# Designed miniproteins, single chains, continued (4): the designs that were tried, part 56

Each design is a single chain, and the fold is of that chain. pLDDT is the mean over its residues in the fold that is shown.

## One batch from the design tools (miniprotein)

Design m13906
Fold by ESMFold2-Fast:
Structure m13906 (fold): chain A 78 residues (1-78)
Amino acid sequence: MKEEAERLFREGEEYKKQAEELRQKAADLLAKHGTEAKKEAMSLEFEAAGYLQKANGKYGEGRELFEKYRELERAEKE
């Protein structure tokens, strides 16, 4: 349970990192080039949004498992 929650948090961080890298690349393109860079930047922003959704999903799953683990641990202390 705890290790699985930690794994989900790590997966979320990886997706968030990928989203941030794509957003930075899109911002750089928007600053430097014209119409073609704009199209590329839009594609990267769309992909980044997908990764951010995945990251949020993993964080949510991790939080649920972590809270369940904490409840079980507290019950054992009884």
Scores: mean pLDDT 78

Design m13907
Fold by ESMFold2-Fast:
Structure m13907 (fold): chain A 64 residues (1-64)
Amino acid sequence: AAEEAARKAALNAWLDGLSALVQRTVSPEAAARIQALLDEAKADPSKATEYLQKVSDIVAEELA
């Protein structure tokens, strides 16, 4: 119970932080794609790792 709540809070905080970073470092088009993936990660935490991996890949490509 407490562990689950803490993990959800940490994930949401991390996703919020990533959203802020993305807005400053990538193109608006890439930011839109990343926001869609972050929204899916929040809706389905069991898939969050997979979606966040895709987000990281997009960010890396944009920053290259």
Scores: mean pLDDT 72

Design m13908
Fold by ESMFold2-Fast:
Structure m13908 (fold): chain A 95 residues (1-95)
Amino acid sequence: MDGILEAVEHYGLGLVAYSQGDYESAAEHFRKAAESVPPDHPLHARALENLGRAYFALGKDEEAAEYYRKAAESYRLQGDTRSADYYQRLADKLS
C-alpha cells in the first residue's frame, strides 16, 4: 500500500546503487520500488526489469530469469507486448 513517491524514491536509489556496482543494494531497492506500485504502473515493469539485471550482475541467473519473467508479465498487463516478449525470451535463455 505504498505510494508512487516511495516507488520513485526506491527506483532512483536502486539506479544509484547499480551505477556504483552495489548490486545487492540495487536489487533491494528495485524490489521495494516494484512492491510500491500496482502492476499496471510503468515503474512496476521497469523495477522488475532492473531487479533482473541486478541479479544477473550478481551471477544469480535463476533469480534474474524469475524477475525477467515477472517483468514480461507486467509489460503484457500494460499492453507492451514487444517488451513482454523480449524479457520472456531473455528469461528463457538464463534458465
Scores: mean pLDDT 86

Design m13909
Fold by ESMFold2-Fast:
Structure m13909 (fold): chain A 85 residues (1-85)
Amino acid sequence: MKIISALDFFLNPEKYSRIEEPTIIVSGNKVIDVNEKAREKYPEIRVGDEIVSLNEKKAVFRRTVDGKEELVEVEIDEIDPSVKV
């Protein structure tokens, strides 16, 4: 899975226009977009989730639903080191 900063995405749109890999776009630690491949492979990840921890095999996301915090753990094959929490 690729994790790309919103700034890098907007500065280099042609570089990312043909991504066929599961990809998440983040602003700071917040998920702002999830491509179709990421939705298929990691359906538990949603726009608005916050990255609370990240390592080579696992990402932990925090979401708020009706004022309650929920943690979602996702196993990932590979992370692009462009974003770190």
Scores: mean pLDDT 72

Design m13910
Fold by ESMFold2-Fast:
Structure m13910 (fold): chain A 74 residues (1-74)
Amino acid sequence: MSTAERIERVYEEIERIVAELRASGKLSPAEAAVADAYLRVAREARERKTEEDLRLAQDHLDALRGLLDEVRAE
């Protein structure tokens, strides 16, 4: 799988999680701003298509998964 294909998959997962977090209505304004910033970085990664951008997007995806787990536990 190419770096570009891996970035697309990470982007799709970030977009899905951010949509679920937004739909929950449980985010603080600060948490919502962080989620939106991570989605923006993932969009930029789709344009640049580097391994560094992929690594950063994966780190952001892991953080979003943690936030989603906290929201679901409420």
Scores: mean pLDDT 83

Design m13911
Fold by ESMFold2-Fast:
Structure m13911 (fold): chain A 68 residues (1-68)
Amino acid sequence: SMNDEVYKKALELIEKVRELAKKKNDVSLFSTSGILRAEVDFYHRQKNLDELEEIVKQAEEILKKLEE
């Protein structure tokens, strides 16, 4: 389903944030990745596509700022 596809994309992006946080020794960023992971699981269970897409956007924006 579209919900499952967006959920999978969000998990992949959140894991990238977590990996970068570890490489940078950034405890705040690591904590943020944990919060995003909890939120994505919550909204996936609710089948809330709009909130899943917002989490994808948030993770993409974090990664873009870190990779610039």
Scores: mean pLDDT 87

Design m13912
Fold by ESMFold2-Fast:
Structure m13912 (fold): chain A 110 residues (1-110)
Amino acid sequence: SRALAAYRILDRMRALRLTGELSDPEILALAAEEARRLGWDELAERLREAAERGDLAAGETHLVGEIVGVPVEELERLRNSDPSDPEVQKKLAEISEKLRAARAAVAAAA
């Protein structure tokens, strides 16, 4: 599953960040290399662009978009929206459920 593979990349990025041994650009460059190995040339290019800017949040947003099947533009709108808005809360809950499903599927496939 593309969602499962994208979740594995995101999970590895989070683990690498937790060690503090690599910079945000280095973590993003490794994620871009993994996406390219999977033949995901468009995602790999977006992650490479994020690495050049040191924009870890943008890189994570692209991976979340792949996991949940939501355009990056919509995810960015939600991030900049009022978190007390019931419509925003509903959309974030749907995204969280898809992320939980991907995490559970990765754990089951281990």
Scores: mean pLDDT 85

Design m13913
Fold by ESMFold2-Fast:
Structure m13913 (fold): chain A 81 residues (1-81)
Amino acid sequence: SLEEATEEAIRRYEEMLAEAFERLEAGEDPQVVDELLTRRENEILAELAARLSSDELHAVVQRVAEALRERHRELRERIAA
């Protein structure tokens, strides 16, 4: 269902963000972490796009963005610094 797809997407994005923060805290190069984020996000989006209609994909992406807005912003600020 769309709800199940949304929950799974949020979980996968949370894992991706947690891994990125852990790597930054371990002293990894922010550019390397940014490349990891891009790769992981592309993998998640590709899997969703293979399973969902364009409207469903848009809805899931919007719900993920809303749920993880603050955490994603914090991570992007750390990478940009």
Scores: mean pLDDT 83

Design m13914
Fold by ESMFold2-Fast:
Structure m13914 (fold): chain A 76 residues (1-76)
Amino acid sequence: MLTQGNLVRFLRDLAGLSQRELAERAGISQSTLSAYERNERIISRENFLRILEAVGVPESEWPRWLELFELALENE
């Protein structure tokens, strides 16, 4: 099932980043990112956009990723 945490983990794997590296690039704590990937905390839209920027997703692709993010939110 698509979850917000699985979506973030997928994006991180595509970028080849560790949790620490992604957290640093996105400007969030590693503990917060770990909680996001475990679905222990709800991801805000603003933090999801920071993650998209941090993994190098072009802004032209953000609407498609936001659609997946909204679908993942409905599965929590």
Scores: mean pLDDT 82

Design m13915
Fold by ESMFold2-Fast:
Order: C-alpha cells, then sequence, then structure tokens
Structure m13915 (fold): chain A 68 residues (1-68)
C-alpha cells in the first residue's frame, strides 16, 4: 500500500508532510476525500499532535500497528 510506505517514511523522518500524504491516501481509498487538500491534511496532523501530545513518528508507528 502507498499509504503504508508514507507511514514508514513519516516514522523515519518525523515529517508532517509524509504523514499528511499517508492520511490523504487512506481517505481517498475509503472514499472520504471531498475537496481535502495536502494543506488540510497537514493541519489535521498538527491537530492530532496537539490533541494526543504525540510526535509524527509516534502517530505513524501507532497507525502502522493498527493497519496490520
Amino acid sequence: SEAIEYLKRAKETGSIEDLAKAILIIFKEKGLLNGVTLEDAKEFVKHLMEVTGKSVKEIAESALEVLN
């Protein structure tokens, strides 16, 4: 899955953009994408970090565990 590859990259890099790209792909695959942009996905990642207190790496790791 392309989403899994971006999650692995986000875990290695800590990049908000890599995690946001993974989220966009997941939303597209589930038919949840209605006008959602990469910038919207980046803001969503920032919101997740704020609410959970987790880093990008921690969120990516948790997502990888759940998707298996």
Scores: mean pLDDT 82

Design m13916
Fold by ESMFold2-Fast:
Structure m13916 (fold): chain A 109 residues (1-109)
Amino acid sequence: SLEEIKERVIELFKEKYPDLWSEETEEAIRKAIEKNPEAVKFISKDDVQLEELVDLIGEVLKEFRKTGSVTINGEKVEFKDEEEAIEYVIDSSYPFIKYGFPLKDVFKI
């Protein structure tokens, strides 16, 4: 279910990025997943892809908190909040995941 997928993403994020975790960031992740349920359901079928998505979220949040923007593949992207940044990552990842591309090879941050 979508709820089980949210819990898996959040638990993996807490494990890998404890210094980035907050109640506000957890809520941002939940809301971003809810806006992109088809993408996240697809990604969650592969544990490697799910881990790569969590890693990409962590890298984006590190950069966003430092500068208020994220440089992705040489392009500067500005977001109003963490939810928008996470939503952008999930939405942008979906086409590449459908074609079996590793996210770490597609997104350079």
Scores: mean pLDDT 78

Design m13917
Fold by ESMFold2-Fast:
Structure m13917 (fold): chain A 93 residues (1-93)
Amino acid sequence: SREKAHQENIEELNAALEQAKANPEKHDEVTILGLEYRILLEETWYNTQDLKKQEELAEFEGKAAREISEARKKGDLEKVKEIYEEMIEYLKK
């Protein structure tokens, strides 16, 4: 079911976040932000039932994924961190 899939995804993401937090090296800050973003994105997807809002969310997710991928290819982890922080703030609105 939709509820079961959502619960399993949230449990997996929370387990990954706990593991990352248990190893708080400076290089893991980007990993922690990425997991926090993914949890918030999953919650937003679960709570978004309107088709137009789903399309807007898909466009947002796709744009964020492209920008993060480009920053990672350039080795710019500070930019990856900035993008995750901006995306988290967008989803909190």
Scores: mean pLDDT 82

Design m13918
Fold by ESMFold2-Fast:
Structure m13918 (fold): chain A 96 residues (1-96)
Amino acid sequence: SIEELLKQADTSTESSKKIKAKVEEIAKLILEGKDKKEAIEKVKKFLEEMLEERAKKTKNLDEEELEKYVEEAKKKIEGLAQEFVDFLLELKKKEE
């Protein structure tokens, strides 16, 4: 769930705050009337880069194993990016 991902980000340090701020920055483009698809693609790319860096640091995977791990996670990341954008839009609507 995207909520679990955000909670995990909030429980770590300065790095997690940067991640949250970057995703919020990208989502703001939608709230300003920009193309939703473009914003989702930017969130997706950011999450993919974050996952790849984390996997390299924590798992010491071979190059082939790392590529397979990232590919399997990419489908989940697409869904999470779309869910996150929709979640932020819902929050703004409730605060208006």
Scores: mean pLDDT 64

Design m13919
Fold by ESMFold2-Fast:
Structure m13919 (fold): chain A 55 residues (1-55)
Amino acid sequence: MLKELVDKINQVVDDMKAGKIPADEALAILQELGLKIKEANAEATAEANAKLLAE
């Protein structure tokens, strides 16, 4: 899932460079994707800790 979020970031940057979206809209999308990456990383850490505590 983290790779999918990174791929979306790259797509937004490419769309901005191609002139498909304005820079301010691209920044808003990138900020939202950044929050989702932080959430995904926190969930992965919690899952790893749960496995460690189960043993």
Scores: mean pLDDT 74

Design m13920
Fold by ESMFold2-Fast:
Structure m13920 (fold): chain A 92 residues (1-92)
Amino acid sequence: EKEKILEEAVKEVETKSGAEIAASIDERVRGAVGILGHENAAAALEELGFSTEGIKIGDLEGVLALVAQRLIEAGKLSYRQFGGLMLELRSE
């Protein structure tokens, strides 16, 4: 379930930002979340160079926001694409 949300977010980024970048981020984030759990994944993401400042980590929305922030900073994701990812998490 949670891994599926990350996979779908990466698929959407892959379609719009480039397959290689999306796959690399998915592999690292999925590895960190799967091994360490969501609370510890924030520390692992920080070590990978993702900023955790200003973002509350405790759920998948926080993890996806960090991945999206990193891609925006790299110029590989637009704010419009990020909005689509966040809307998916809010859809209930």
Scores: mean pLDDT 50

Design m13921
Fold by ESMFold2-Fast:
Structure m13921 (fold): chain A 56 residues (1-56)
Amino acid sequence: IELASEELREKVKGKSLKEAYEIAIETFKELKKKYPERASEFDIAIEHLEEQLKEV
């Protein structure tokens, strides 16, 4: 999550809310592949972001 936070902040700088959610979802999916031991944390984040993305 700490590593994800840094990468996510850089990628979403100056982006729209919708673009930020899309980038966040993609980033967490990539991190889940790199850190499968933390997959449950990333799955929760992805599900939450996908739900939010449908609303905006």
Scores: mean pLDDT 72

Design m13922
Fold by ESMFold2-Fast:
Structure m13922 (fold): chain A 85 residues (1-85)
Amino acid sequence: LKKEIEALKNVADEVKKKGDELERQMADYRAQGDKLAAESTPEEAAKIRAETDAKVAELQGQIDSYRKGAENAEKLAKKAEEEYK
């Protein structure tokens, strides 16, 4: 059981790291969108930002799901530790 709890914690850590990497990629994507908008007219910039926001929102939803999964795995591991302590 101790090894199973450690395995769950390791999985949670891996999922967290993947979420952090996706967040960095998302930040880079938004930064590129901002630069592209700066080279465009204000009207085009607004549309570029809106499209970027929509895609970022989809990615954010996926990231949030990964983070929630990691939290659930950690809570499950902690509950197992408390119950079999």
Scores: mean pLDDT 78

Design m13923
Fold by ESMFold2-Fast:
Structure m13923 (fold): chain A 83 residues (1-83)
Amino acid sequence: SAAEEEELRRQAREADALINRLRDDGVNEEDAIRAGRLAGRVLARVLGWDEEQLRGGAKRMVGAGAPEEAAEAFIETGLEEIA
């Protein structure tokens, strides 16, 4: 529905804002990997993200300048939660 699409767009904007904030704060690679794992777990378990949404999220993380290792930790953890 339109309301569900608006809610998903709002959540995506909030996630992008958080990623930009963490990048501006100079988060190191180890902290970024830890944050990626936590985000993947929360988005899969609490928000019910599916595989397509998790893969899209990982791609967005890399596009926003996150380390590839953080995006890998994000998707691996998220996919384990939905298995």
Scores: mean pLDDT 77

Design m13924
Fold by ESMFold2-Fast:
Structure m13924 (fold): chain A 62 residues (1-62)
Amino acid sequence: VEMERLQQANRLGSLVQNSNLSEEQKLEVMQKYGPLILNAKDPEEAEKILKEAEEEIKRLSE
């Protein structure tokens, strides 16, 4: 894993931890988006996945 992708994965963790989601929802988001970010082909794809995860977190916290 390259440093840029690891930084995006760490950002995802912070977004999940600061969310009002249940522990099960936090785990599901991390399990879904974490591997996608780590396996992203480039930093742009990782950023797009992170934004999608942020939208999912917002939707679940409504």
Scores: mean pLDDT 78

Design m13925
Fold by ESMFold2-Fast:
Structure m13925 (fold): chain A 86 residues (1-86)
Amino acid sequence: MATMEDAVAAIDAGRLDEALAILEELKSRVPEEKLSDDVKLMYYLVKAEKARSEGRIDEAIEILKEGLELFPDDEVLREKLEELLK
């Protein structure tokens, strides 16, 4: 069974595709209304970082903005967005 610890380890290793697959598995295991905010936040962060690493900066910005619509007070999403706008 995949865990958030597995997703974090994949992110730390730069294996963003693996991290995204783990997060998608975690999302599939529970109804959306029972899904942890930590899993949702990590999903947006990993999707944005993957887009950025592939040179798709505009797509990464869009993903971070979508994450901020769900989590408007999240400082990490905000800082990541500000970094991409510089």
Scores: mean pLDDT 78

Design m13926
Fold by ESMFold2-Fast:
Structure m13926 (fold): chain A 93 residues (1-93)
Amino acid sequence: MKNEEVALKDAKLALEGAKKIVETAKEEVEKASKQERILLGVAIDIEIMALKYLKYELEKFESEEVKELIKELEEKIEELEKVRKEIEEAVEK
């Protein structure tokens, strides 16, 4: 139970961070320099890895709250992967 509460807190904080990264990347990608777009891509790749790790840690628990949070993590990972592709396309210009 204590370990589950810590994992839930970590995942919730990571989701908030990922949301801010998605919003910033969507707003700034077209106006960013090629170098800045490359750095944004790296930052998104790191966030995707972090969310996948947190999802893996949460899968050890069987509670309903954990199952809901895993779904939110999966949705945010998918959104970050889409934004990553947009940045990749912007660098190709």
Scores: mean pLDDT 79

Design m13927
Fold by ESMFold2-Fast:
Structure m13927 (fold): chain A 87 residues (1-87)
Amino acid sequence: MEELEKELEEKKKETLEEIRKYLEEQNVPQSEIDKILEEIEKQLERAIKDLLEKYKQGEVSEEEVLETAELIGKIALQEVKDWVKKK
């Protein structure tokens, strides 16, 4: 379980770095990038906790957890793109 938690934490970091790079490419001000990343990080943390609880309860497999985490990351990037478009 700790190995899975570590993998999800690393994936969260990678997702946040991808989002940061995207925002920098879109010339978003650094102060706004920091706020967006803070909000997305909180969302990802909550999602990871929910997935780990389901895994502990035997509701999902490790593979399903990783697949769902990947989908959540893609959704987070899409949400960021929507925010940039609305600016």
Scores: mean pLDDT 81

Design m13928
Fold by ESMFold2-Fast:
Structure m13928 (fold): chain A 82 residues (1-82)
Amino acid sequence: MITAADIEKAIIDVIIKYGAPSTLEEFVRLVVEEILKRYPDATIEEILKALEDYLKQHGVSDELRKEILEIARKVLEELRAA
């Protein structure tokens, strides 16, 4: 099961491999792609729950957290539909 710790590792790995992306959407996309590569059977809801827990642990505001989760859902749905 995906956890907040798995999200943190994916974020660190993305920053190390790709640097700072130009947009929030690009950053979220790279993170969810890394998660799907490691956990191909994970559901959208499992990934979003782990991401929400990570954002809460790091004191991200409710407004920004909702924005990030909406971007992540859109990207995950797009990647699963391909």
Scores: mean pLDDT 81

Design m13929
Fold by ESMFold2-Fast:
Structure m13929 (fold): chain A 84 residues (1-84)
Amino acid sequence: RRVEELVLRAEAAGSLAIMQLVIEGKHDAADRVARLLDEAVRAARRGDLEGASRLLREMADLIERESPSASNAARRLREVAEEL
């Protein structure tokens, strides 16, 4: 169940980032993060851990560019990507 625990951690961090982006009025960025999160979760669940890791890193980079206030969520996503 390690992969499912990492998926739950990624979903929690991604959801916090999406919420923060929406609060800041950055709806396009929020939609892009939501899409990347969905793709990463599906990749992880089908066993594509390297694909999932790349998508989580891409999501973290996007969050850091769009919202400095969400940097803690981006950091958590990078931690999950490293553990996959």
Scores: mean pLDDT 87

Design m13930
Fold by ESMFold2-Fast:
Structure m13930 (fold): chain A 92 residues (1-92)
Amino acid sequence: SMAAETLRAVAEALAWLAEHVDELDPVTAAVAVGILASAAVFVTPDEATREEIRRLMRQAVDALDQGDFDAAKEHLRRMAELARRAAEEIER
């Protein structure tokens, strides 16, 4: 499924971002988080999962704005795991 493949790609990108976010400009990191979250929401059929992705995106962006890279990394890892699980649910 293209939706599941997109969610796996987003999960891998978010996992990479979680490991390297402290090496990036915070504005660039926030833009990347927004793009990845938007892609995940667009392909996710479950509304509860879409709302959770949006919530984690806001928490990650807020953490980046505050310079809290530890919190940002945690929120990004949670988003990556959520995207991975959403991909598995689509493929059953």
Scores: mean pLDDT 87

Design m13931
Fold by ESMFold2-Fast:
Structure m13931 (fold): chain A 79 residues (1-79)
Amino acid sequence: SSDLRAQLLEFIRSLPAGTPNEDALKALLEAIEAEQPEEVARILKENQTSFDEDAKETLETFIKGLTNDDFLRRLLELL
């Protein structure tokens, strides 16, 4: 659902600009690709200041490709 993706995009955009952590970004992208909502929520909560504007743009592009509404709904419940 575009509405669920929009909510997740808004959450990512709301994160403060921080010091980039490439390991955190890689782990997050892998967890999203694996559709592991608990792991995605954990990484986001533990790394709120680890994503710069380039990392956020990468995440936004990846999120826009997501079609699994059950994954998105569960993830948003955990955030």
Scores: mean pLDDT 84

Design m13932
Fold by ESMFold2-Fast:
Structure m13932 (fold): chain A 120 residues (1-120)
Amino acid sequence: SIEDKADELLALLQELFDLAEEVASRSPEEVREELRRIVEEINELAKQLLINVEKFLRTGDPKYAEKAIEYLEKLFEKLEELAELIRKYGSPEEVARFEELVAEIRRVAEELKKLLEEAK
């Protein structure tokens, strides 16, 4: 369901945020602040995504599905910014785990996007 895919996406994002904070905690101050800023921006986009998914499920209004998809696309742009910093400052193990999480997030997000497009 849409709700199940949204929940799966949020769980994967939480794992990614935990990994990003681990990298941030061991980074120089300027890099730490930049990592935390990007994570906060991704978290806000994820909140807006969830709000619009919930409004779509409650109302059936396709405008909320369209907004959810827009927030999902913006979230991927911010994930690429985060990826650049993780690749530079993360350990090889952290980079590998980050790439695995991003790949899982992309799969779940494409499934969520398809369900939202088909339901509107």
Scores: mean pLDDT 88

Design m13933
Fold by ESMFold2-Fast:
Structure m13933 (fold): chain A 87 residues (1-87)
Amino acid sequence: SAAEEAALDAHIAEQKERILQELREQGHSEELIKKADELLDFEYKVRKEAAAKGDNSAVPEEERKKLREMREKIAEEIEEEKKKKEE
C-alpha cells in the first residue's frame, strides 16, 4: 500500500541519516560521507526497482557490479581514514 511504502521510505531515510551521522562522529571526511550517501541512495534505488518488478533477484548484473565496486571503494576509504586517526 501507499502508506506501507511511505513508512518504508521514511525508515530507510532515518537509517541512512544515522549511518552518515555515525561516519561524521567518527571524524570521516566530507568526501567519504558524500560517497556513502551516494552508495546508500543507489542501493535503495536498485532494491526498490527490483521489488517493483516483483523479483528481488532481477537486479541487473551491471548494477550489482557497480554496487560491489562502490562498497569496496568506500570500505577501503573508511579503513584508511580509521588507521590515520589511530596513529
Scores: mean pLDDT 75

Design m13934
Fold by ESMFold2-Fast:
Structure m13934 (fold): chain A 119 residues (1-119)
Amino acid sequence: MDEDVARLAERLGVDPATVRAALDKVFEMIREGKTIEEIKEEFKDLPEELQRVAIGIAAVLRGDEDKAIEEFQKVAGVDPELVREAFAAGEYGTLIRMLVGLLDSEEFRAALDAARAAA
């Protein structure tokens, strides 16, 4: 996770500690049952690129396919069809790794399991 956070931070031109704090907060808010709108409001003061990554992750974990595609297009120039295919296959971990270069962590797994249980 830390290595992938550092790679994402370098790509976005943002401090690694800021990226890590934002990702940790997304997973916390998802586990607490917060909406995508509440997550967006929490991150409004972050760099725009980091906001899009965080909201994209939240949308995937909430099962909002259209919102996930929109945010991922803005951040990474990721092919929307590839995002749709990963989402349709239920490959949320693969989708998150493709967009942020994150490793499967205990936090990612816990947040994903919580989101799936809430869906």
Scores: mean pLDDT 65

Design m13935
Fold by ESMFold2-Fast:
Structure m13935 (fold): chain A 74 residues (1-74)
Amino acid sequence: SMAEIEEQARAEVERLKRSLLEMGIDESIVEKYEQKLFDLLKQYWETKDLAKRMEINKQITEIIKEMRKEQEEK
């Protein structure tokens, strides 16, 4: 169901958020990307297309790299 997909996406975002904060990334940077990560994770679990899942995984990885870069530039 959509509710189950949304709950799973939220749980994954919270797990990623905790890991990023523990790595020393500033809370303001995490909050800036939190909604985009949620939307991508929701799309990942909604899609049945392997190619789209691979593209979403790449986008999530690139966002995490961008967050780390923003932290290093502080």
Scores: mean pLDDT 84

Design m13936
Fold by ESMFold2-Fast:
Structure m13936 (fold): chain A 71 residues (1-71)
Amino acid sequence: LRRELEGLAGMLENYGYTELAERLRRAVRSGDLREAIRVLEEALRELKRRGESQRRIDTVEETLRRVREAL
């Protein structure tokens, strides 16, 4: 999970979601899975709002599901 979350933060930063990427990295460093869930939910809303590719949306949804299971 940590590596997937770090990879996803890098992906979000590359797409211009710099604040969401930094929040996700901070949550990962602190072990705050609840904050990670909030960031991923916000990222998912933004990706859908901007009409990003289904593959990117699916990646965030899959990671979100796995983080929720880790609670």
Scores: mean pLDDT 80

Design m13937
Fold by ESMFold2-Fast:
Structure m13937 (fold): chain A 67 residues (1-67)
Amino acid sequence: SLKEEFKKTGDILYKKGVEALKNGDYEKASKYFELAAKAYQRAGDTDKANEYKKLSEEARKLFEKKK
């Protein structure tokens, strides 16, 4: 279904965000978590969307502290 496709996309984007975070690339991590949140929102998974939006905001704060 279209919902399952959005969930799979969100999972891939979340994994990319985690990888970027591990590498200290907070800007990339923020962008990937934001895209993952949007994918889960389209899938109707509000809890995951909110969780990943928060991770994006936290990564953004880390990026701005390093600049």
Scores: mean pLDDT 86

Design m13938
Fold by ESMFold2-Fast:
Structure m13938 (fold): chain A 104 residues (1-104)
Amino acid sequence: GKEKETLELIEESLALLEKRVAEAQPYLEQGYAKALADKDTLTLDQAYDYAKIALERLRKGDITLEAAYNLASAILGVIKNAEDKESLLRAIGLALRLIGLILD
C-alpha cells in the first residue's frame, strides 16, 4: 500500500534529480546541512504537516525555492532519526516530491 506509493514517488523524483542535479547542487548541500542542524526540533508528524503546507504553497507560488528546499531538508533530517520503516518511507516520499516540484 503506502510503501509501494512511496517507492513510485522515489523513482519519479530520482529521474528528475538526475536531470537537475548540477542546478540543484548548492541547494542540496545547503538544505542537507540545515536539516542536520534542525533535525532534533521536528517530529515525523510535524515534518509531514509542514511538507503538506509547503506543497500547497508551492502550487500557489507563495513560497520561495530556498524556503521550500529548507523544509524538504528538515524532513530529510527527521528521516535519519525515524525508527519505523513505514514512517521513514512516507517521509522520504514527501521530501522527494517536494524536491521534484522545486527542481521541475
Scores: mean pLDDT 53

Design m13939
Fold by ESMFold2-Fast:
Structure m13939 (fold): chain A 104 residues (1-104)
Amino acid sequence: MTPEQRERIRAILRENRDLLTSPVRLTDGSEASLFSLLLEVASEHRRNSTEPLSFRDAADEAIAQIADPAVAARFQALRDRLVAVDPDLTLSELLDLITEVLRE
């Protein structure tokens, strides 16, 4: 990831803070933020693989768990914007950038 890609991703994440941190209803009836869902996807992947997980694949796994189709569509739009900046973006890189933005 280039410094320019990093700053573009950070800007997109700042615009979408509420989407990332607000509780959303899941298909199993529980609630979690999108950030918490991505952390759970990362945790499960680390148990089963040493390979880096792409953000695209992680986002698809998280989207499948969202009960509200309007929230799912908003996260799909966010996924597409982030992937357009860096097609090779890993979940680990994105989680670090979300953490940086949330500490501002």
Scores: mean pLDDT 86

